Designed miniproteins, single chains, continued (2). Designs and how they scored, part 100

Each design is a single chain, and the fold is of that chain. pLDDT is the mean over its residues in the fold that is shown.

## One batch from the design tools (miniprotein)

Design m7468
Fold by ESMFold2-Fast:
Structure m7468 (fold): chain A 55 residues (1-55)
Amino acid sequence: SNENQRRISIVQFRIISLQSELDYMQRTNSPQAKIDEVQEELARLQQQLQQLRES
């Protein structure tokens, strides 16, 4: 559906944005706890993306 495709695009954009943020945090020696939080959010979004594609 159009709604499903729109949601897929939004999730993909969020994944790209968080990957950039993760790269920045790793380069700037951010606290490991913050890096872990972003990695957990990325895993959640990737799982959501897979579920949307199966719908």
Scores: mean pLDDT 87

Design m7469
Fold by ESMFold2-Fast:
Structure m7469 (fold): chain A 68 residues (1-68)
Amino acid sequence: MMDLDVLREDVRALLNKYGDEATAEELLALLREAETADDEERLRILGEMLRLAARVTGKEEELEETLA
């Protein structure tokens, strides 16, 4: 089974916590591509989404500073 739905829920949880609108748009665009993509292309897109999600979590400290 494709893990797109699980990944989408995880991504939404992260974006809801951090409120990064630019990252949200990028992730949603990649997710839409992944939903219509072939298996090879989908795996590539999922890798990009995972890296983007890691970037958001890695920037938690910067985000806290900006909001302060």
Scores: mean pLDDT 64

Design m7470
Fold by ESMFold2-Fast:
Structure m7470 (fold): chain A 64 residues (1-64)
Amino acid sequence: TPSGEEIRREGERLAKQLKEKNPDDSVFNEMVDSLLETLNRYIDQGDLDRARTIVDAMRELLAY
């Protein structure tokens, strides 16, 4: 099971890739930032199951 720090690092990596795919879409980039903030909040609260759900959602957005 990945640690909270490992989940956070994966979320940051995915957020970077999502923004790189959509550099001119300010609304999409704002949504990605909100997902990352929610991810960090869940990790800080110890809710790693919900944190993983956010990472999975970000991965699905990246996959097309």
Scores: mean pLDDT 84

Design m7471
Fold by ESMFold2-Fast:
Structure m7471 (fold): chain A 58 residues (1-58)
Amino acid sequence: TVLSPEEVAAAEGVLEMVEANREKAKAIFAENQGLTDEQVDKGIEEARRVLEENRAAL
């Protein structure tokens, strides 16, 4: 299976924090991972999609 309920809850918390501080999160990810703003945005959208699908499956 994709994610446990605990993993979903933890990921949702992180995603909410990242969305609330989107610009700061982008800067941190760019510095630590060498990711572009576009790649960070796509990662956030992908994570949201996975969490949404996993919630629907639970």
Scores: mean pLDDT 66

Design m7472
Fold by ESMFold2-Fast:
Structure m7472 (fold): chain A 91 residues (1-91)
Amino acid sequence: ARDEELLNELIERLLPLAKEKVEKLKLTEEQIKIAKENVEKIKPPEKERELVLYLALIRAAYAAGEGQEEVAELQAALKEFAAEVEEREAA
């Protein structure tokens, strides 16, 4: 299915970027705990689990007033991917 292919492309593009951003953020044990609890509540499919975890970690930092640049870069990457998908669908 096209949706599964798009999801796989999204994971391949965003996962390395999200991981890099998390490695630059000095997250507290409390922020890590909140992120893990949020992932457990969402119960994402196995393929998405790692990406959802890294995004939850960045979100926890953002909620604490940190990681604004990391969030902006991920939002820009997501917008770029969405534009590429829209262009492919219009062709």
Scores: mean pLDDT 76

Design m7473
Fold by ESMFold2-Fast:
Structure m7473 (fold): chain A 102 residues (1-102)
Amino acid sequence: MEKREKLREELRKKYREANPSMTDEEIEEREKIAEEVALEIQAAAFSPTSEDAKRFAKLIRDKSITEEDKEEMRKNLEEVIERFGLSEEAKAQMRRAVDDMI
């Protein structure tokens, strides 16, 4: 935990050095945007369209995702797993990652 705080402080320092005009509030907003983008990219891996990816990312962020949405994401995941011929260990990790995300 202490190491994570130190890493965040170091990252914020680098952001300030690269963008000296940015305030602490703007850096926090950037961190929030980066989290939203990361979630959208993750959702895109299990979504047939960018629109579906954005929809799922928003539902997860707003904690409004339904059981029906979860089933749709799991169905998309199983299709991806079958397509790539992943190992049983990799399949288990991907399924866990989706369950942790939703």
Scores: mean pLDDT 66

Design m7474
Fold by ESMFold2-Fast:
Structure m7474 (fold): chain A 85 residues (1-85)
Amino acid sequence: MTNEELQQAYSSLTEEEKKKINEMLKEVSDAIAAGDEQRAIDLIEKLVKEIKNPAVKQYVLEIVRELAERAGADAVKAHVDKLLA
């Protein structure tokens, strides 16, 4: 699935679903920035369970992977890589 297809799947969500995902992504980003990788992993697991659409799930996990890579959060990146496999 292309980035365009993943982005289109996300764009097809309701505003309520987008808001919920964005709020959860902010919590994950904040945990990564704080160096609390275990909290970030726990939040990622909750986020994955809330998302029913596989394309949206992949799109969100790819965002988290990029955040983890930029921050050097190796444990978070490894966990996301397992979820994407």
Scores: mean pLDDT 80

Design m7475
Fold by ESMFold2-Fast:
Structure m7475 (fold): chain A 60 residues (1-60)
Amino acid sequence: MSEKEITLEMFRLLADTVARLVALRQKYGRDSPEFQKEAAKVLAEHKAQVARLRAELAAS
């Protein structure tokens, strides 16, 4: 993928991650242990996807 395409995908991924975190916060509440666990999973998935996109950029 081009650098522009990777950058746009990263922004899309960030927007999706924020939306997921907002939904979890509304479902469980900010100080909930359940929110903390589920938010950690969402952030780990985001980190893995960013790493994939960065690897594609490096392979260019």
Scores: mean pLDDT 80

Design m7476
Fold by ESMFold2-Fast:
Structure m7476 (fold): chain A 79 residues (1-79)
Amino acid sequence: PRVRVRVWADTEEVAKQILELLEEVNKALGIDGVERVGPREVESVIEHEDLEMAELVAAVLATLARKIGAKKVEIEVLP
């Protein structure tokens, strides 16, 4: 199963900080899936054998993004 976390920021500077944090967390977890999809938009895709674990990781990333200053965060389970 895959879970997508999409993050929006008010400024490019905050989006860069979110990208850098998500890249570090994903690196620690062995996940390669963080992309800057726009000047103020960052996306991470979490793939795990257990959907509950993918959702837990997504929730942690969403919480960290909000702590940095994310304006909006969406979590979506992918087909």
Scores: mean pLDDT 79

Design m7477
Fold by ESMFold2-Fast:
Structure m7477 (fold): chain A 74 residues (1-74)
Amino acid sequence: SMSEKISGIGPGGKIPSATLANLETALRLLVIAAEVNKALGLDPSVDVEAARKLAEEMEAAGLKPGVSREEIER
């Protein structure tokens, strides 16, 4: 899971650039999925929740997500 990937990094650990890029890509894809669902008139809540949790876990691991909470919750 994404939580397992983040927990493997740990506070003060060096994060491989490939892992960071993959986490940022995953976050962006969840945001895009939510936007697509909104555009189609579908409920985006699952994608929004997943993106919010991933962003919070990234911040807890000392990473700065490329997407703000406001962008996720739109």
Scores: mean pLDDT 70

Design m7478
Fold by ESMFold2-Fast:
Structure m7478 (fold): chain A 58 residues (1-58)
Amino acid sequence: GLALGVDLLSRELGLSRAEAEALLTMSREEAIEYLMRTRNLSRRQAESAVEGLRALSA
């Protein structure tokens, strides 16, 4: 389910569960910018990560 997928992505991105959940409540652009700033991801990497998180919530 969603919780297991969030845990897997949190480990890959170094996110806490709370951060991963917060990203799901942000707009796509806010989530992308957050990951770029906090994890030094490129825009492409941040877009891929946000896509993965949102796919798990669908």
Scores: mean pLDDT 72

Design m7479
Fold by ESMFold2-Fast:
Structure m7479 (fold): chain A 72 residues (1-72)
Amino acid sequence: SSSLRQQAQQLFAQGDALRNQAQQLINQAKEQESKFGPLSREEVLHLVGEVLRLIGDATGKYIQGQQLLRQA
């Protein structure tokens, strides 16, 4: 249905926003490293953890969207 397709589009948009947030964190870390020198081990582990969490959340949104499209 058109309603299920609209819900799927919203979920895909949410997933894209989460992936964009992950990319912004990576870009900010690169800028910080360029200005202040190499990130510490703890800073790298924290960044990796946050990026993986955001990508995991985005993947969940994409899976939900795909399931709705299969019902549409």
Scores: mean pLDDT 88

Design m7480
Fold by ESMFold2-Fast:
Structure m7480 (fold): chain A 77 residues (1-77)
Amino acid sequence: MKVKLTLADGTVIEVDVSNPEEVLKALLEALKHMKNVAKGIGLILRAIGEILDNDGKLDPEVARELLEEAQRLLKEE
């Protein structure tokens, strides 16, 4: 399943939620555009923890939730 993440400049990142590397790269790119950096780092740490707990795999539902939260943080005013 693909999720789209939209940055403030209109750039769209398409992410395959079944690919942990792609999810982590998207979260890192989003972090550069977030005002709440601490919360953004927390999302990345959660993603890493989930991957470690699941033999290097990320649950697609967890990945989707993390990307949706990243999208909220990108829109934070």
Scores: mean pLDDT 80

Design m7481
Fold by ESMFold2-Fast:
Structure m7481 (fold): chain A 97 residues (1-97)
Amino acid sequence: MLYRLSGILRQILELFREVPETLTMEELLDMWMEILDKDGDGVITKEELREFLKDLGIELTDTELEELLKRMDKDGDGVVTREELREYLLEFVEPVP
């Protein structure tokens, strides 16, 4: 299935790479994992998320960062997996027929 990414998440991703008008979920996940998963271990840590947001000039408190992580980290292990990121990103994409 093809998706359209719009709004703030598209603008953020376009700061790091070219984003097609429509893409698959796997392509979108690969793009986000490449910019968020800085150590290549296949998960996103709180520290990687903090560094990413700092690169965007976004100042979050520890509490705000933990709240953001909890929204993505459904199993509470303190990291965001590729599958958890997929579920989170589905809130921000529009399916294309």
Scores: mean pLDDT 75

Design m7482
Fold by ESMFold2-Fast:
Structure m7482 (fold): chain A 77 residues (1-77)
Amino acid sequence: KEEEEKFLKEIVKELQKIYNEGVKKFRDAGDEEGIKKLREFIRETANKILDALRNDGVEKAKEIFEESKKKFEEFMK
């Protein structure tokens, strides 16, 4: 359970960082729809990670997070 708590704190920090960087980029471009899509992407990603932690454990949640980071990089191009 302590490993799960530590992982959750790390994921929250990483997702907040990604969100803040993305919001800044879209705001600088005047892209309000980009900000909305980013918010939905972060919500969906967080939910998938939480569901994986509850049902499958930390290793599966890490896999989902890594896949989501790659998708985010494509989204931010």
Scores: mean pLDDT 79

Design m7483
Fold by ESMFold2-Fast:
Structure m7483 (fold): chain A 87 residues (1-87)
Amino acid sequence: MLEEQQKRFAEEVRRIIKKTTGLELSDEDARKVGAVARSGLDQNMSEEEIARALRTLGFDEETAKTVAKAIVENREEIREAYKKSGI
């Protein structure tokens, strides 16, 4: 089911963020970050656009910048996770 695939992708993004930045995301935050990462891949969003999207979802400026940078720097690994999720 699409929701389970999205959750699986969100958990992979969460793992990459933790490995890269040391940030531990809650389940809710992981879902939000996963959704932004998916949009970022689909729309080829810049780091600034990803950070802005995260701030719109309630992340503080420092966390949004840290997560956006990690998404962009690990774009290839995240794209592979997206492909494997079947979304």
Scores: mean pLDDT 83

Design m7484
Fold by ESMFold2-Fast:
Structure m7484 (fold): chain A 83 residues (1-83)
Amino acid sequence: MDMEKEMEERAEEARREAEGERLYVLLLAQSSVDNGRRALEEARERLEREAEEMKERDPKYGEIVRRHVEEQVEAAERAIAEL
């Protein structure tokens, strides 16, 4: 089996998960800014932990996921701040 392909697919799945969490947080924030902020905090802690675990297994793909998680979290924080 191709181990590199498996890690690439896992990294892509993690990136899509981060994007989905951002959209969900923004949807919650539109109804309640406080609920959105709480959901963002919980999502950030979970996604950052997952990215860190991936980085320990594969530093290359882990760093790609970590950077993408940071970008999605920062985008969500900016959008919530503008509400």
Scores: mean pLDDT 79

Design m7485
Fold by ESMFold2-Fast:
Structure m7485 (fold): chain A 71 residues (1-71)
Amino acid sequence: MEEKRKELEERMERVRAGRAQAVASGSRALLQQTLGDLQKLAREAIELGDIETANIAIELAVQVAEELASL
């Protein structure tokens, strides 16, 4: 169980880095990929009962969706 939580934390960190790169480049494709990664992360966090990580992923997904709408 602890290993799965660490995996989710590592994936969240990678997604945050990917989002920063996508925003800096203004790439619609990279932002869409980041949104997809966040949606998958939120789903997996919910399945593991990690509601805190799921909520963070959902909040970030909303922000990325807003960034996509502005392009």
Scores: mean pLDDT 80

Design m7486
Fold by ESMFold2-Fast:
Structure m7486 (fold): chain A 67 residues (1-67)
Amino acid sequence: MVSQLREWTRKLGRATDVAGERGDSVTLGDLGDFARRLSRRARELGDDRTAEEAERVSRRAYSLSRS
């Protein structure tokens, strides 16, 4: 599970970059929500590094969705 969360977080980061380039605010909002949920799950499992990465992806996605 922990390794799966790391992989999903990386995929969400890439998807956020693509959606940001398109200006797709709806997809960016959804990606931000997903990354926030992954961050919570990673923290519950004691994987603070993955939680920090997912939280950063979430903040970036929300920031881009408001641009």
Scores: mean pLDDT 83

Design m7487
Fold by ESMFold2-Fast:
Structure m7487 (fold): chain A 79 residues (1-79)
Amino acid sequence: EADELLRKGEEAEKAGNFEEAMRLYVEAAQLYVAKGTPEDLRKGAEALRRAARSAKKLGNDIAAETLEKRAEQWEAEAA
C-alpha cells in the first residue's frame, strides 16, 4: 500500500524518472494522510517533501513550493 508506493517512488527517483517518482510519492502521501494518525501524517509529509524534490528536478518550482507547504501543514497537524 502506502509503503509500497513510497518504495516505488524511491526506485523511480533513483532511475531519474522524476515525473513518475513525484506521482508515486503524492499517491503514497494521500494514502498515509487518509489514516489521520500523527505518525501517518509525518510519513505523508515526508512523501510530499520527496515529491517536491522531484518537482524541483523537473524545473517545476511552483509545484515544489505547493508540495512543501502541504507537507508543513501535515507536520503541524501531527504536532
Scores: mean pLDDT 84

Design m7488
Fold by ESMFold2-Fast:
Structure m7488 (fold): chain A 120 residues (1-120)
Amino acid sequence: LLEELLKLADELAKAIAEEDEEKVAELKEEIVDKILELLKSLGVEVSRESVRNAVESIAETGRELIKEGVPLEIVKLKIKIGLLRFILKAAVENNADQSEIEKIQKKIDELEEELKKLEE
C-alpha cells in the first residue's frame, strides 16, 4: 500500500507537469482510494471528502511549485511528504498503533533526507 501510494504520487507530479488534466483527475481518485485503504488498515476511519480535500490541496501546491520552476524531482518528494504527513496526522488523531505511526514517520524522515540532498 505505502509503496503503491508513493508511485501514484510520482505519477501525479509528472501528470501535473505535463498538464494532463484527465490523468491528474484519475490519479487523485486512485490516491484517495489508497489513502483510505491504508488508514483502514491502521484502524482509522476518515471521510472520503476529507481525504479528497487533502489530496486536492497537496496537488494544487505541487502545481504551484511546477509553475515557479521547481524541479520535478523536488515536487515529487514534496507531494509524497505532504500525503504521508496527512496520513500521519490522521493516524495520531485517531489513536492508531504506535508502531505503525513510527513506520510512517520513518518514511517521512527518509523522504525529507532525500529532499535535503537535492538542496545543494
Scores: mean pLDDT 87

Design m7489
Fold by ESMFold2-Fast:
Structure m7489 (fold): chain A 96 residues (1-96)
Amino acid sequence: MEKEKEKKKKEAEEESFKLGYEAGKNRLLSRESEEAGKKAEEKEKEVEKLIEENSEYAESLRRAYALGVVFAESDEALRRMKEVSEKIAEEAEKKK
């Protein structure tokens, strides 16, 4: 009995995390596109529906969603740092 509940909870948490990641990514892109903002809102509605369908795990799903959003923001920050580092390396190589 416990294994089936754990599997369902894990699958719902993974889905909630993915929805949060996609929402966070589209939220960052919304600065450049209104369509990205709409996609972020759609993902937020999808996670609310997932939480309603899995109310027993609501707290865990909310945490997974929030973690997904934070990871999307962190990935964007890392991407920007990599682009800056690559430009600095290219300029340093041209001066050698």
Scores: mean pLDDT 76

Design m7490
Fold by ESMFold2-Fast:
Structure m7490 (fold): chain A 72 residues (1-72)
Amino acid sequence: MNAPLTPELKEAIIEEISKLPLSKEQKEKAIEAVEKAETVGEALDALLSLPLSDEQKAAVVKAIEDVVRKHY
């Protein structure tokens, strides 16, 4: 997905990531990945490249889908 990441969308995704069952280090890396991404696809690819469990990956995908659906 090549939808642009607006500052508002980045903040919404970061807020949802902060609620996920991730360690502090995983949250910091995930937030950095979102901050560096220019598109939703880039953010998703970067987040899924992190050392996450299958359950954590599913939660990340759902969080991004929910935020994107609400803002697009």
Scores: mean pLDDT 77

Design m7491
Fold by ESMFold2-Fast:
Formats: C-alpha cells, structure tokens, sequence
Structure m7491 (fold): chain A 130 residues (1-130)
C-alpha cells in the first residue's frame, strides 16, 4: 500500500542517515586528531567539514520532504527530530570549518561537531529501531 511504501522509505532513510552520521563522526574525530598532531592538515580538515555539512543538508532536506508526505504523526515526528539533529550537526561542522580556515584552534570545534554527529546517529538509529 502507499502507507507501507512511505514507512519503508522512512525506515530506509533513517538507517542510511544513521550510517552516514557514524561515518562522518569517525572522519571528524580522525581529522581532530590529525590537526592536533600536525597543523598543516587544517585545510584538508576544513574542506572535509564543509563537504560533510553540505551532504548533511541534502539528507535533512530529504527527511523534511518525507515528513511532509507522512500521514502518520509518529513517523513525521521521528523524521523531523532527525532532521533537527542534522541541522545542529551541519552548523557545528560549518563552525569548525570556519575556525580552521581562520587559523584558529579548530580542534575543539571538530570535537564538538563529532559529539553532535554521535548524538544525531543515536537519534536516527532509535527512530529506525522504533
């Protein structure tokens, strides 16, 4: 049915979002460690954070669009909660990229972004498991 198709699409998107957030979390932590060890890696870390923020914005748009199509209030709320978590992660990654590009100590900003990514992955995984 149409409702079963939307529920499957929501579950698939939530699973893919959780996996994406875990992948970006691992990369962001690796970049924080790299910058801490060698400041010459700052430009690469800034580029990664910018690209990852752009990718998360695309996923947030997809979650939001699917939420608008969802008749089930529980499914809609789960999708919107995850989209909100992605917005927070995107903002933190953009802040980290700006700090790195300005030559300030972006390591703390990368670690803060990693924390947001980890929280977002947990939110998306719980929404998928429901």
Amino acid sequence: SHMETLRRMARDLLRDTARLLDDIYDRTLADAAAVSADPSTRQAAASNATNDADLLMHYASRLYDLALKSIDPRTRRRLLDVAGALSGSTASLAEAADALNQGTNGVDSLRAAAGRLRDGAAISQRAYDD
Scores: mean pLDDT 88

Design m7492
Fold by ESMFold2-Fast:
Structure m7492 (fold): chain A 94 residues (1-94)
Amino acid sequence: SPLEEIEEMIEELKELKETLDEEKAKIMDQIIETLKRIAELVKKMSEEEQKKVLKAVKDIVDSLKQSIENGGGKKDLLGILAMFKRLEEEVKEM
């Protein structure tokens, strides 16, 4: 289900956090908490809306993974956090 895929991505991000320095790990905690709030909002949605949110989440998570693999800095992770926060506000309006 779309919700199960979001929950699996949350667990993957928790594992990625363990590979980061302390400053980046703190930003990752904020990303994880934002995604957890998105997951709670998604539980109340239709399956069609859940699929739309999942696609947006996957796109941001892919950008996050690419940033980490390419040695991205704190500023890059803050950009990803901003993307998740914008998605959270959009999801609240759905």
Scores: mean pLDDT 88

Design m7493
Fold by ESMFold2-Fast:
Structure m7493 (fold): chain A 69 residues (1-69)
Amino acid sequence: MDAELAALIARGAAATTPAERVAALTELGKFYMSQGKYAEAAAVYQAVLEREPDNEEARENLEKARALA
C-alpha cells in the first residue's frame, strides 16, 4: 500500500508535461478513493482543479469524495 502510494507520487514528480501531472494526480485521487481515504482524495482532486478549473471529472470526483468523507 505505502509502496504503491510512493510509486504514484514518484510518477507525478517525474511527469514532464502539465497533462502528465494532471494524469498522475488523477491516478493518485482514484487510488485514495479505492482505499476509502476520501479526505485525501478530495485534496488531490482540488489540486487538479487548481491546475484545470474546467476539469469536470475532477469536480465530480471532488464532490463525491467530500460526500463520502
Scores: mean pLDDT 77

Design m7494
Fold by ESMFold2-Fast:
Structure m7494 (fold): chain A 90 residues (1-90)
Amino acid sequence: LSEEEKRDIVVALGLIQLAIARIDALNKGLSVEEAKKFLEETHKRVRANVLETADRLGLSEEQKAAVLAEVDAGYEANLKRVIDEIKKRE
């Protein structure tokens, strides 16, 4: 695997976990405040997990920074979407 392929796999892992968390929050019928806390806690765990995976795969510091940037963007997108979806269902 190239460094780029490794990065893409680690990013995909993080983004999938955040998307699952959004779906889980909606299926559990969480309030906006509960969903925010749930996704914030999930984001912290995902950041730790993707960094650990990146280290195991031997990604450079630059690649790790790129992974975290995409995971953080994915968190923001999923947070916005979960809030919008809860409000639509109210």
Scores: mean pLDDT 88

Design m7495
Fold by ESMFold2-Fast:
Structure m7495 (fold): chain A 69 residues (1-69)
Amino acid sequence: GPAQVQAAARALLADPSVTDEQKVRVLERLNEYLARHGRVTPEEAKRAAMEAGLPDSVADRIAQAVAEA
């Protein structure tokens, strides 16, 4: 739900290597998944991060934040 998107946003904001454009792209994709499926899975969060050009290590951290939300 919205808490999963908020958890991803906090993880993105905590990482200074992630650009503002990449943050926006990830959050837009997560909100699309939320609108279509009613939820965001860790796998969907990892996919969104990787599609925004984030390295696998950062994508895994975002997926973990969503899993813990």
Scores: mean pLDDT 84

Design m7496
Fold by ESMFold2-Fast:
Structure m7496 (fold): chain A 77 residues (1-77)
Amino acid sequence: QPLSEEARRRLAEKYGVPDAPPDASVEELWAMREGYEEAVELFRKAEELRGTDPQKAVELRNKAIELMKKKREEEKK
């Protein structure tokens, strides 16, 4: 389900992307904040497939989350 407008707005502000689209998921906001365009694309594809192929949608979403985790770990000093 989409985030409530209030929850999304607070997360967008916390991540420094207050101008993010109102339909952006929490994971998409996090990807935008960290500059992970690849992860954002995977989340978008997962949402598109959610009604048609929910199994594939879950796989893409998990892949996007893992990609963001890997990039965060690589950026630590």
Scores: mean pLDDT 69

Design m7497
Fold by ESMFold2-Fast:
Structure m7497 (fold): chain A 76 residues (1-76)
Amino acid sequence: APVSVEEVEEKLRKTALPELEAAVAAGELTPEELERLLEEIRRQIEEARANNDVTLARELEIVREAVEALLAKLKA
């Protein structure tokens, strides 16, 4: 059976966020790189929405939330 959009979103939250946190902790990803990534993600979300790609827009929103949370944590 095909995986639902909600299941994909949950898996992305569980896998993407720990990987990003590990990269930041290891010094492999800088705050400046995270800020550039965030800007690119925001741009890609707008393009996905303009192209009516709802699935991609939702996946990118999850990644955006994760990157914003990491940046907020690094600023604290």
Scores: mean pLDDT 71

Design m7498
Fold by ESMFold2-Fast:
Structure m7498 (fold): chain A 80 residues (1-80)
Amino acid sequence: MSPEELVLEKELEEIREALEKKGEVLTVDQVVDILKELGFSDELVEEIRKRLLEKGEVVTVEQAVEIVREVMEKRLKEAQ
């Protein structure tokens, strides 16, 4: 795995643990609040919120982590 992928996996593990402390199923607003507490920017959080809302007002921890991964992987790809 690349160093970038390892950093992402560690951040996703921290997000998962923070979400699991709130419950197995979370509202989109609860996920957003946790991401902001973890230091995510408003712009990144808004992208994640939009993706989460496509699943509904309520998501599982697994769904939230997967969406965060997808958004973060997209942001890590630099435009040449």
Scores: mean pLDDT 77

Design m7499
Fold by ESMFold2-Fast:
Structure m7499 (fold): chain A 67 residues (1-67)
Amino acid sequence: MIDEVVEAVLAGDVEKAVEAFRKALEQGIDPREILRAMGRALAENPDADKEAGLKALTAVGRYYAEL
């Protein structure tokens, strides 16, 4: 399920990133591992829209903080 969150972040899709993150949490995946994977994917992928991806990453972090 981390892969779904990573794909959404790389696509810059804020709503999908938050939804995939929520589903990963429901499966018992460590939120810190998910956040690390998202950040790494943005850093390691030169073709990614980094501005849109950072917005998605920020939205996921905010969602987690509001839990």
Scores: mean pLDDT 78

Design m7500
Fold by ESMFold2-Fast:
Structure m7500 (fold): chain A 75 residues (1-75)
Amino acid sequence: SSLEALHAQIDAASKETLENIGRDLIDTVNTQSTDPALLEQAAKVQRLLDEDASKEELVAQVKALMEGMLAEQAR
């Protein structure tokens, strides 16, 4: 499915690619969403980027943000 394909892409991505994906998702949520839970998840990813967090932490939180965005679109 599309979700499994996106998860596989994130798992295989370099830290630099994950940071770029994270920034793109944050921008999309901040400009297009009014869901407080998604805005909080985007803020959490932004904090990890600001703190130069590990790839493992970025993978987990970028996946969570992406799943939240897809769930909102399914409403």
Scores: mean pLDDT 81

Design m7501
Fold by ESMFold2-Fast:
Structure m7501 (fold): chain A 87 residues (1-87)
Amino acid sequence: ADELRAEYAALDAEGAELNRRFQELVKKGGSPEEWKELAEEFRKLAERYRQLADRAAGVDPALASHARGNAKGAEIQAKVAEELAKK
């Protein structure tokens, strides 16, 4: 339980770093390759949140719910970055 919450906190920190990179690419105009790489990182983050949610489901339902929500958020950010990569 505590270990799963520590893992969630680590994923949350990784998500914050990806959002910082997203903001920097918006400010600079980013290349298609940079947006594609960022989209791939958000998709990996979403998958890791889903895996955490599955492991937490039977032991920490609140954590599982939060992890599923964050996976959804990361998927949305990946789709936005994928669209920006087409420019």
Scores: mean pLDDT 87

Design m7502
Fold by ESMFold2-Fast:
Structure m7502 (fold): chain A 108 residues (1-108)
Amino acid sequence: MSREQLLAAIEAAVEAVRNSDSVEEAARNILRVLQSFGFDPRTVKRVLEEDVPVTGEEFRNPDPSASRERQIAIILLAAFLEAIRRGFNPSELKSALLRALDEALAAE
């Protein structure tokens, strides 16, 4: 994707969390954002289950040429940081997002 598309995905994921009233709603909205930008649920689930490293520089200067796994990890980090700012529990959000991913994969 382009740099503008990656930055738009990050902003959309943050806004999805900001506009959510519950952890479950935030999880569903994050998944919808990722799917709308062309990220497949299988890859998103892998990134969540694996500790994909994100450096402070990668987060500050998102590289559109980075692997899809790294792009997802950066987007998820931004969303989870916004969740923490909103008072959502990050472990509960991770669990809710994994459930939403399992539902999306089962609906294929």
Scores: mean pLDDT 82

